# Designs tried in a protein design run: designed miniproteins, single chains, continued (3). Part 12

Each design is a single chain, and the fold is of that chain. pLDDT is the mean over its residues in the fold that is shown.

## One batch from the design tools (miniprotein)

Design m8411
Fold by ESMFold2-Fast:
Structure m8411 (fold): chain A 51 residues (1-51)
Amino acid sequence: KEEEIKKIREKTLADLERRAASGDPVARFALYDERGELEKYIKELEEKAKK
C-alpha cells in the first residue's frame, strides 16, 4: 500500500513541477510545502498582495 502511494506521489510531484513551471500557484504551493519552503512561498504571496 505505502509503496503504491510513493509511486503515485512521485508521479504527482513531477506533474506539479511541470505545472508550477507554467505559473500555476496551486501547484507551486504544493511543491513548496513538500520541500519545506512553505514560508518562503507565503512571503512571496504577501509581497504580491501589497500591490
Scores: mean pLDDT 71

Design m8413
Fold by ESMFold2-Fast:
Structure m8413 (fold): chain A 82 residues (1-82)
Amino acid sequence: MAGELFLEELMRRLGLDARSVEELRAAFRERLGDEELAERLAAFVEGALARAEAAGDEAVARAEAETVAEAYRAALAERARR
């Protein structure tokens, strides 16, 4: 339940339509143009999902989703800088 809420909130915040961490990795690779960074973000999502599921709390699920969304936005900003 909390894991489902985490994924729904994360997809909403990222503006992505991914159904799994594997689909998220592909989307991150496409948008960032960096396979290593995409893999690291996918691992970060897996950790956040595990924490949300362990907590079983909607507030924790939303907070974990926001943390991942901020990491993704920071990665996009870093890739845009030269």
Scores: mean pLDDT 80

Design m8414
Fold by ESMFold2-Fast:
Formats: sequence, structure tokens, C-alpha cells
Structure m8414 (fold): chain A 58 residues (1-58)
Amino acid sequence: MEKEREEALETARRILRELGAEDLEDLVFMTIEGLLENGHVPSEEEIRRIVEDTLRRR
């Protein structure tokens, strides 16, 4: 796995644990992988926003 992808997914996993939203891991990971496929490496703040937005829409 590429370093940037691994770091982004580990950051997402950490934030999901912080927010008690580990059940949303698949949805959040799909969003992050979609960004990476389009050449965009999300920042920690972007990942946190993705998790929060996904959690609020649940």
C-alpha cells in the first residue's frame, strides 16, 4: 500500500475511534479511496470533516 494511502486510512481509523463511529469505517474509507483515485490526498482536517459529515447524515 502506498504511504499516503496508508497514512490517510490510519488517520481516518483513529478519528472514527475518537468519535465512536467505527461502524462507518467502510463508508469513510470508500470516500477517502475515491479522493486518492482522483489524485487528491486528503489532509487530517478533510478526513475529520468526512467522518463528521458521514456521522451527522446517519
Scores: mean pLDDT 80

Design m8415
Fold by ESMFold2-Fast:
Structure m8415 (fold): chain A 87 residues (1-87)
Amino acid sequence: SIELTDEEKKEFLLEKLKELAKELEEKYNLGVEIKEKPGVISVTLTSPEGHSTTVEFALVEDPTAFERENAAKQREAAEAIDKELEK
């Protein structure tokens, strides 16, 4: 079994946030800024009218839904590789 380090959790969450940011920019014309801080990722959304809101994702104490989904996908990928090696 692979245990995710804080750095790996950050990388997986950042990947998902970048995918979401692209979709939000394309569909809703929102400005999206992702900032990496020690132990947290902050995402700032800015409307075309200039209103902004910031959401913070903690990496060590309270894992987000995105972190849990990424952990599940990594586990599935590891299991698929293990099954291939058993052939």
Scores: mean pLDDT 69

Design m8416
Fold by ESMFold2-Fast:
Structure m8416 (fold): chain A 96 residues (1-96)
Amino acid sequence: SVKEAVEEAQKRLGTQVFNVPGSASDEEAKKLAEAAANAIAEILKEFGKAAGAESIEVEIEIEVEEGGSVTARVRVTLKTKEGEFEIETTVVVRRE
């Protein structure tokens, strides 16, 4: 079922962590977080199409901690004949 496929995808996604040098700028870290979030969103759109979604909505929210981590939250909402389902994942870019 679509529900079981969505639940399995959600379990496998987890949090995606990228480590960058402590010398990386906030702008460089943000650019990486945006690129990773967009790539994941595209994969989830293709998953939604394969699962029979009639419409797919994507929301990406990016939070920059100055001198710290950049977090991108990806939410994909699939509208299917079985109902609406949501898949969420988080990308974290950390400075070391």
Scores: mean pLDDT 85

Design m8417
Fold by ESMFold2-Fast:
Structure m8417 (fold): chain A 70 residues (1-70)
Amino acid sequence: MEEIEREAERAIEAGDLDTARELISKLIQAGRLETAARLYERLAEVAKQMGDEELAAFYEELARALRELA
C-alpha cells in the first residue's frame, strides 16, 4: 500500500495523470479512501496549473465524495 502511494505521488509530479488515476483506483479498491481523496486533491492542483478548471472541479468533487465514504 505505501509503495502504491509513493508511485502515485511520483506519477502526479511527472504529470502522468493516467498512471496516477490507475494507482488511485487501486487505493480505492483497497479501502484507502482518505489517501485516494488526498491524491485527487493533488490532481486538482495540477489541473488548475494547466488552466483546466473543469478537470480541477471534477477531481475536487471525487475527493469530497471519497472523504464522505471514509
Scores: mean pLDDT 82

Design m8418
Fold by ESMFold2-Fast:
Structure m8418 (fold): chain A 97 residues (1-97)
Amino acid sequence: SREELERRLRELVEETRRLGKELLEALENNAPEEEIQTLVSRLLETVGEGAELLRQLGREETARKLLELAVELARAVQNRDIERAKEILERLIELME
């Protein structure tokens, strides 16, 4: 149902917020590459599920923007651009709300 999709989307917003904070802390503390890659992978999976739910809710344009930002997040992390990663994470959360 629509209500179940919206509830699941809210759960994914909270998970994205949690993983995003952990990722930013890992980047700022120069954590091992394996830890950073694990956090990015989980974040991208969570965002991917969010995009699919947005599509099912008729928010196809928002879902597309979310997936584009997810690619940019992975790139920012690879470049260790913490400020860009913060900006992208904030926009990812906003788009799923």
Scores: mean pLDDT 88

Design m8419
Fold by ESMFold2-Fast:
Structure m8419 (fold): chain A 93 residues (1-93)
Amino acid sequence: MGELLRNAATLSDEEIQRLLDQAVEEAKKKIDSMKNEEKRKFYKELLEWALSLPDPLEQLAAIEAIMESGDDKQKAINAFIAGVLEAVAARLS
């Protein structure tokens, strides 16, 4: 879940939003480059779920987790959940 979440307590809301905007653009490009249409649809839906989360930090953590998960759908779902939980834990610290 990475470097970003370790630094979450030191990041401003503006820095989180900037990183989120960048992560969304990179995620869209990676998804659009996928040759398998079913995988593209799955990851687009997963990105939409990430963007529906109430906290920009949770959105960012979920998107990064999805991007790091590779081509396994179950691994992507598990990574999404773990990323959100790690972001929630960081906010509680």
Scores: mean pLDDT 73

Design m8420
Fold by ESMFold2-Fast:
Structure m8420 (fold): chain A 66 residues (1-66)
Amino acid sequence: DDAIAEAVAIAGEAMNKAAESDRETAVKLLREAAKRVEEILKKAGKTEAGEKLVKALREEAERIEK
């Protein structure tokens, strides 16, 4: 499914860039990726997959922020 593949790619890129970025930039990247993933998967009708992936991205941002 193209929407799931796109969402996973966005999440993976955000995670990779966050690992190489300062804390503030990493948090911003992960939160922006979470919003993008949520929108893509909601539009595709993949709400359950979207919730899990969005939660993972937001939890990682919270872990880095603290």
Scores: mean pLDDT 79

Design m8421
Fold by ESMFold2-Fast:
Structure m8421 (fold): chain A 60 residues (1-60)
Amino acid sequence: MELEEVRERLQKYRDFAEKRIAEFKKKANEMGIPKEVIDKSIETAKKELDRLEERELARA
């Protein structure tokens, strides 16, 4: 698999994930979830994104 194709797919996935994080943030705020809980959830999601990128690049 071409490295550039992997990077393009990862970029699209990151863009998608960031949009989902923004939607989650908005909904969680509307539900009255504390900012600290929201921030922790976002931090966890970003760590999972980093792990996904590392795995996909290692496979390329």
Scores: mean pLDDT 77

Design m8422
Fold by ESMFold2-Fast:
Structure m8422 (fold): chain A 92 residues (1-92)
Amino acid sequence: GAELNALASKLETALKEKGYDASVSVSGTTLNLTITAPNDIKLIALSLQLLGLELEGYDVTISLSGTTLNATITASNEAQLISLLQKLLEDF
């Protein structure tokens, strides 16, 4: 809904303020992230942080190309996706 799109836009802005190039979108209960990190160390750190969400009950798929990360994170419902977006905003 509109709330999910607003949170996704806030996350995209937060990532850009931290020096990443980022595109954040929501489709259903799925969060799509395309993030270009300024270096390999930050890319690895971000990848490990997002993979950690798998242990918290999210379905996570990550692919890497150069310094660009593509991640798909699926929540069980809209309320859990809102919680995920809020958590990521606190982490960044």
Scores: mean pLDDT 84

Design m8423
Fold by ESMFold2-Fast:
Structure m8423 (fold): chain A 89 residues (1-89)
Amino acid sequence: LEAWAAGDYEAAVARFEEELKKDPNNVDVYIRLAEAYLELGQYEKAIEYFKKAIELDPNNVAAWTLLAEAYRKLGQEEKADEYLKKARS
């Protein structure tokens, strides 16, 4: 994966928010939006959107794994471990 500049992730956030206005149940867009927030260091927002993706599609292993990563970045190691175990079904 290529590293993007912070401005690229902010532009991605704006784009994905517009995509969600057109299709508010698009799980892939929630995941991409959450990934953009994760790269911007906005871990709480990333967690919120990964949880929304999991709420819509609880079988999305990538969303569980990335949610665990976001909790780890936030320093919540116990929650990160719990979600990582769920990802490994």
Scores: mean pLDDT 79

Design m8425
Fold by ESMFold2-Fast:
Structure m8425 (fold): chain A 92 residues (1-92)
Amino acid sequence: MLETYRVELTVRPGAEGAREVLAAVARAAGRLLLTDPRIARIEADVTDTRAVIYVTGERETAERAAREIGEEVARRSPAVTAVGEVRPAELP
């Protein structure tokens, strides 16, 4: 059964930070989509102040992937100032 989970990242204001976060999300998402067939879809909404990452897949896998992407992006992107909790979301 496919479910969607979301994680929100707080981003320091500025276009440069937003571009850095978007690049980090794209790399993490691409890697997961290629390596885990239980992940069906990853989408992200990135602005100058926040990023929201949506992962659709099998429940346990989607929840873990959302957490892992959020943690990886925060670790690699100094522009990320806070990582929210992983929460269930509606399909994008």
Scores: mean pLDDT 81

Design m8426
Fold by ESMFold2-Fast:
Structure m8426 (fold): chain A 83 residues (1-83)
Amino acid sequence: SMKAQLLTNAMFLALAARVELDFGDVEAAVESLEAAARLAEEAGLPEAAELLREAAEAARRGDVEKAIELAEEAIKTALEEEE
């Protein structure tokens, strides 16, 4: 389904952002998190989308730990909303 495809793509982008943050590529991580947030919103997952936007803002501020924490919480929230 389109919703499952959007969710899968959002999760891949959130995981890509985690890897990008681990390697210090903050600009790429912000782009991945923003793209993931858009796809999560299109999938009908507004809470996950909000957490992904907060993760992008944390990454912009250089708060890598908070960005990772929020991205992981977004993935958990998305999985709970699909159950």
Scores: mean pLDDT 81

Design m8427
Fold by ESMFold2-Fast:
Structure m8427 (fold): chain A 73 residues (1-73)
Amino acid sequence: SEEKKKKELEKKAEELRKQAIEQASETAGYMNKGISYRIEGDEEKAEEYLEKAQEYSKKMEELVKKAKELREK
């Protein structure tokens, strides 16, 4: 059934959306910590945390792209 296939794709897109939001939350968390370390003068830790934020941001972008592709089907 076309309706069942559409519903299945919607469920997968929604699951990816939730995962993307979780990655976005991780990104914000690591960014906040990185900013705090920079203010405290710990540039090495600031760099490590901001690097982790960038990694989570990239994962978020991949999940958003996959969710968008499923909606285009």
Scores: mean pLDDT 86

Design m8428
Fold by ESMFold2-Fast:
Structure m8428 (fold): chain A 98 residues (1-98)
Amino acid sequence: SPEEARAALAAFGRHLAAVLARAEAQPEETVALAQELADALENLARWLAGVDPETAAFLRALADELRALIAAGRASVEALREVVARFRAHAESRGIHL
């Protein structure tokens, strides 16, 4: 439902903040955390595809970008911070339908 989709996005936003905080505290875990985050973004996108295809497409693109950074050896705390910022901006954007 739209209500469940909105709740899932809010919960995911909290998860992103926790992942970033862990990467900042333990930078040596950043690559593993980035991989886990890319998988989580893809899974959320897959679940949302039937409810909110626009948000699902955004999340998949974000997961693909994060995977590309990992493959290039560029998965940094700063890169995770940018992913969190872009997710937050999308979630807070007026005109997004859940």
Scores: mean pLDDT 83

Design m8430
Fold by ESMFold2-Fast:
Structure m8430 (fold): chain A 101 residues (1-101)
Amino acid sequence: MSPEVLEADIALSMTLMAAQIQLLQGENVEAAERALELARRVEEVLKKAENSKDPKVLKLLREIAKLLLELTKALLANDVERVEELIERLEELIEELEELL
């Protein structure tokens, strides 16, 4: 497993925790549910990328990790508009990464 995959996996775990906290509090439930669905897609992509040494894949993994940390922050801040923007950007990066795997 590359350091980039590990960093993205840690960031994903933080996003999952933040989304579940929002669901438990009954706040921004729709945004939290969308974040959980996105997290499932990220987990699948990380598994496929686990042994990749492609520089393009590694660059996308770093960008995904960064956006997952921003999504974690937005979820905990109850910033619904930013959560929706970050989910859309992450979906684009995931699609690009899937084409390389």
Scores: mean pLDDT 83

Design m8431
Fold by ESMFold2-Fast:
Structure m8431 (fold): chain A 58 residues (1-58)
Amino acid sequence: SSMMEATKQLFLLTAQTVDRILEVKRKYKNDPEKAEKLIEELVKQHKQQVAAILAQAK
């Protein structure tokens, strides 16, 4: 894939991850410890997906 296509995929992925984080915060507003743990997992998954997109763009 081209670097330009990878950049577009990264922007879309970031928007999706932000939306998911906001959904977790809303769903677990009364359980901040659980929200933090789930957000940490989403951030970890996001970093792995970013690495995969960049690897495929090589």
Scores: mean pLDDT 86

Design m8432
Fold by ESMFold2-Fast:
Structure m8432 (fold): chain A 90 residues (1-90)
Amino acid sequence: MIRVEVEGRLFDEEVEYNGEKIRLHAVLRVREQREGEEVRTDLVAFGEVISGKNKGKLVVATRRDIDPETDPLEAAREAFEKGEVTVVKE
């Protein structure tokens, strides 16, 4: 059996990515547990670029297998610093 739990939180905080300021809008924590395995926690953070060449664009940061005890805002900052970051084109 697979158990998936999703926790969502809304934010209005600034984080930094690649020298640009990001306004953080939301963080999703996804916990997955399979039979015989420990719980794995992934994080997806959604923000808007508020400075530099990408100003006004949506950014998504994803980090897999994070510490589930990390504060969601701190986990989001780490996802932008150490995770996979995608700037959405439009």
Scores: mean pLDDT 79

Design m8433
Fold by ESMFold2-Fast:
Structure m8433 (fold): chain A 103 residues (1-103)
Amino acid sequence: MARELAERLGLGWASVDLTDFGSADGTATVSTGGGADEAARAAAAGALDVLVERRAAGETVSGRIAAIADSPEGGYRAGRLAAELGAGTLVIARDGRIEVLRF
């Protein structure tokens, strides 16, 4: 699972912790050979991809969504997925700032 997600993110090597993912406050955490910014970006992309796949499979998905919104399209997509999935918390990383939204 963790390695497969890292490969989908195009990461040469990574560790992905999905232990708490999909529970009420679950998040995907990615550790890579890159810096903290790269790890945060990879974690957001991986979390969104897993949520999209689980949603497409008809699973109920909730919890925390981590998103990198360093583009307008990224921010919009993260907000839509959070609302559609009923996520109680959205974490957005943009322009070196982390914002936490609760619904």
Scores: mean pLDDT 46

Design m8434
Fold by ESMFold2-Fast:
Structure m8434 (fold): chain A 69 residues (1-69)
Amino acid sequence: EPSPEAQKLMEEGNEAYRKGDYETAAEHYKKAVEIDPDSVGALYALADAYEKLGDTELAAEYRAKADAL
């Protein structure tokens, strides 16, 4: 169901997240959300990355979007 492009971005984001590069992870997850806006997994991943960056308001926003699906 997710596009191959969005899946690749999620894989790249997950790799960056594992390395502690939360800014790079957020950029990849954000691109995945732009391709598949209704992807619950991508929205939660983006929220988690923003929380790690201290952007608690953005984290709450994307978590709420995922919860509304």
Scores: mean pLDDT 83

Design m8435
Fold by ESMFold2-Fast:
Structure m8435 (fold): chain A 86 residues (1-86)
Amino acid sequence: MTVVITYKNLTPEQIAALLAEAEELRKRGYDVTVTIDGDTVTITIGNASVEFMIGEALRAIGLGLDGYEVKVEIKGDTLTITIDFS
């Protein structure tokens, strides 16, 4: 299954943390692609389990409860999450 997470309006420290997280996922055998555009980071995971997808969706809900703007979409085998830190 595929998970696509887009993070917007990031600080340099948040970008560095996301890059470190992506590298750790790659070391654990995940198929991870990272795209950076200014203060926006998109992370795509091509080999996610259903359990991994559920965990990411719950994390997104938590960020929404913390006051960030969060969008979660599911279509077929793809979970798309957008989080805005502005």
Scores: mean pLDDT 87

Design m8436
Fold by ESMFold2-Fast:
Structure m8436 (fold): chain A 61 residues (1-61)
Amino acid sequence: SVLERARELAAKLPPRQAARLIGLAEALPEETARRYLDEVERALEAGDWAEVDRLLATPPA
């Protein structure tokens, strides 16, 4: 599920960012959340912490 994936990705983040990611995944429409998590996962896999910070600061509406 989207929430299970969000929790898995959140485990790789500091606590504040982890809580934010999970909250966004719960609040966003499922398809929007899925695409957003794809971008976060890609940035994390690349070790691109600047992009991770950007995505968390400017999530989809």
Scores: mean pLDDT 82

Design m8437
Fold by ESMFold2-Fast:
Order: C-alpha cells, then sequence, then structure tokens
Structure m8437 (fold): chain A 79 residues (1-79)
C-alpha cells in the first residue's frame, strides 16, 4: 500500500498527470514489469481509459484510493 502511494506521488510530482500516477499505482499493486508499464504509458489517453475500464471494479477503486492519497501528499508539499 505505501509503496503504491509513493509511486503515484512520484509520478504526480514528475509528470503532473493522473493517468501516469494511476499506471504507477497499478504497477506497484500487481507487480507489473517496467516493460509492461512503458507499454501502457505509450497508449493513447483513450486506449488507457479503455484498459482501466476492463479492470475489475475492486482494482479500479483501489487505484482511485491510492491516487487520492498521493494527491493529498502533493497538496501538502505545495502548501
Amino acid sequence: MQSAIDSAYQSLVTNRNLRDASIAAYGQIFGISQQQIQQIRSMSPDQQQEFFSTLPPDVQQQIRDIIVQASQRVQQDRA
């Protein structure tokens, strides 16, 4: 859990992109290889949205919760 939040936070700080942060969180939760992560990142926004929509609802909610936590950390760092 903490590792996924930390990865999402790093992605948000670096790219300021919620989709990249979601991909980073997904990779950490499920042990996805760097090669597969890069493949997902190379997808268009529409393809990425379609990919995430195919994930189980529980997985989608877990990623969303991690993004919320990472976003709160970004806000605290900027305050």
Scores: mean pLDDT 75

Design m8438
Fold by ESMFold2-Fast:
Structure m8438 (fold): chain A 80 residues (1-80)
Amino acid sequence: MEKVKEARELLEKARELVKKGIQADEQGNYDEAIKLYEEALDYARKAVQLFEEAGDMDGAIEAAVIELYAAVNLTVTKNK
């Protein structure tokens, strides 16, 4: 139960960082967007691991989707 709570907090943090990264990217602040996406990716990866350890496969899938969004946006922004 504690691992699931921690994983949810990390996932929420990752979602917030992705939103901030997208906003920075839309404003042309690419260096800021890159840093935000890198942080989001790290939080999402940690959330996936914790959900997997807890046996919460639905949570792990949700976190993996955010991990993918962060990774794709990071790659796209790095090429701008």
Scores: mean pLDDT 87

Design m8439
Fold by ESMFold2-Fast:
Structure m8439 (fold): chain A 86 residues (1-86)
Amino acid sequence: SEEERRLQLEIDILETFVTMIEYLVKLAEKRKADKSTLESIKQAVENIKQRLEELLPHATPEQQARIEEILKRVDEILKKIDELLK
């Protein structure tokens, strides 16, 4: 459906952002980024998590499985940022 295609595009965009943020977090660790930068990245990741969770009840089973996999990656990013904030 057209709705399914729009949801798929949004999932693809959010997954791309997660991939970029994974790289950004590795770069932030290597460069010893300040707390303000890490907190800004954390807020962006939290916003992505909220949007992925909002998409779940509207997604097909195949899309739900993909969203759940992306959410696992998001949780690993958040865990990494929290470790860097200590």
Scores: mean pLDDT 90

Design m8440
Fold by ESMFold2-Fast:
Structure m8440 (fold): chain A 63 residues (1-63)
Amino acid sequence: MEELRKKADEHIKKGREALEKGNYKEAVRHFREAVELYIKADGPNSPRAREAGRLFAEAAEKA
């Protein structure tokens, strides 16, 4: 499970970098992957999964 969280954390980092550069579609891809990994690790109601979901929604609105 820790390996899944680590991979999700890297996707959050890359998604934030893409968001900063205005690469919204790239940010969406990274945040989507992070959501799936956090859900797999800790379930859909976990704080990390919900936070990644909010980031995904924000990026998707801009894409």
Scores: mean pLDDT 84

Design m8441
Fold by ESMFold2-Fast:
Structure m8441 (fold): chain A 72 residues (1-72)
Amino acid sequence: TGGVEGALEFIRSLAERGLEREAARLALDYAQKLHEEGRTEEAIAVLEEGIRILAGDPEAAAQLRAELERLR
């Protein structure tokens, strides 16, 4: 739980600085790592919250949506 929240806080920080590409990459990489560890529900939660954080960047948000659909 703590690890996921820390990652999401950093993703929010990157997006607030105009680093939406870096925020999307971090969200994708972290979700992939969680999925590889068998933590698929936490990976889905990271992607869903990442989409909310990146709602102002349609391209970045679309990358996270594509991964979310792949995991379902």
Scores: mean pLDDT 84

Design m8442
Fold by ESMFold2-Fast:
Structure m8442 (fold): chain A 55 residues (1-55)
Amino acid sequence: GAADRERSAEGARRGALAVGGSEEQAERAYKMAMEGKTADESMRLGARGVIEAGA
């Protein structure tokens, strides 16, 4: 549900910050995670997004 996706998206945001991303990259990761379909996929998309944007 929405609550589950929001929790996963916040996890992705925290993951992005843990990777050394900026607040803007973390917000982008959150939005990408909200588009994901599963919790683990959302987190992966968030972390991947930060890495790709930073690289």
Scores: mean pLDDT 65

Design m8443
Fold by ESMFold2-Fast:
Structure m8443 (fold): chain A 91 residues (1-91)
Amino acid sequence: EEELIKKALEALGEASRILTEVEKANPNDWDLFASASAATLWLAFAIQALKEKDYEGALKYVEKAREAVSHVPAARESLDKAIEYLKKLIE
């Protein structure tokens, strides 16, 4: 269980890092900024829920982040990995 929590946190951290790098590469893309900002907010809620052992809440927030950046493929792999780890924690 602890190992899955660690992997989920690492995947969420990687998604946040990728979103920050994508924003820096595209500083005048307002749509990207809005999507990344929404995803970052949902990721913050997901990390808090995961630390509180609220795995279902964390999963819901990560799914919202994934929806917000559905058009940003670079972040989707890390978000999909986080979803996989969270589903295993719920089982």
Scores: mean pLDDT 81

Design m8444
Fold by ESMFold2-Fast:
Structure m8444 (fold): chain A 60 residues (1-60)
Amino acid sequence: SSDLYKQADDFEKKGEEYLKKAEELLKKSDSPETVLEAQILEGISALLYGISNLLRKKGQ
């Protein structure tokens, strides 16, 4: 359904925002604390992309 695809697009966009934030953090510092924070943001992004993909499959 179109509603599920719209929700999938919203989650995908949020995932992209978290990835961009992780990349920006890593550009500023390579400290262990910054690397860990970036890895957490990358993990959140992966989860959001996973939700988006599930919604797209259910919409078919």
Scores: mean pLDDT 85

Design m8445
Fold by ESMFold2-Fast:
Formats: C-alpha cells, structure tokens, sequence
Structure m8445 (fold): chain A 59 residues (1-59)
C-alpha cells in the first residue's frame, strides 16, 4: 500500500487495537515493561502490515 484510504485506516485501527489488547494481556502475565510492550506491538504490526504502515502511522 502506497497510500491508505479511509477504509484501510479504519481496518488498521481495528487490527492494531486487537494486537494491543492481546499484548497487554501477555505483558501482564509475563511482567513486561511498558517499553517492552510497545516494542512487541510495533514488531507485530510490522510483521502483519509491513514497515511502510508503521512509518505512516508514526508520521
């Protein structure tokens, strides 16, 4: 994806929210720090959507 449509952004937001919820649960169980949890979330998003999406979301 070179450019995200409104529908694509909505879909990404929903998927990211699911990833956050899952990783927050794991963080609580495994005792991860907030920084570790954020890195896990970032890694998961990159694996699922690619680096381009992560860069666009951080922009």
Amino acid sequence: MKELSLEERKELKEEIDKIIVELLDEADEKGWSREETEEKIRKKIIEKFGEEIVKELES
Scores: mean pLDDT 73

Design m8446
Fold by ESMFold2-Fast:
Structure m8446 (fold): chain A 68 residues (1-68)
Amino acid sequence: EDVTLEVPATEEGIAELRAAMDELIASIEDPASRADWEAMRDGLVEYLRRRAKETGGKETVTLHLTRP
């Protein structure tokens, strides 16, 4: 399943991404896929935190997510 999200590279944007990913993960019926998406969520949160620090929160990040 593919998901496209546009989030600001800020703490608020990180919280928004986490909430959206958690909602999506809760809808996944296959345990293995759920675990993969949880790992992807954690990686994307770290990526956004790094971008927020580097850009001072001035950039919007577009994420195209595909199932692992």
Scores: mean pLDDT 76

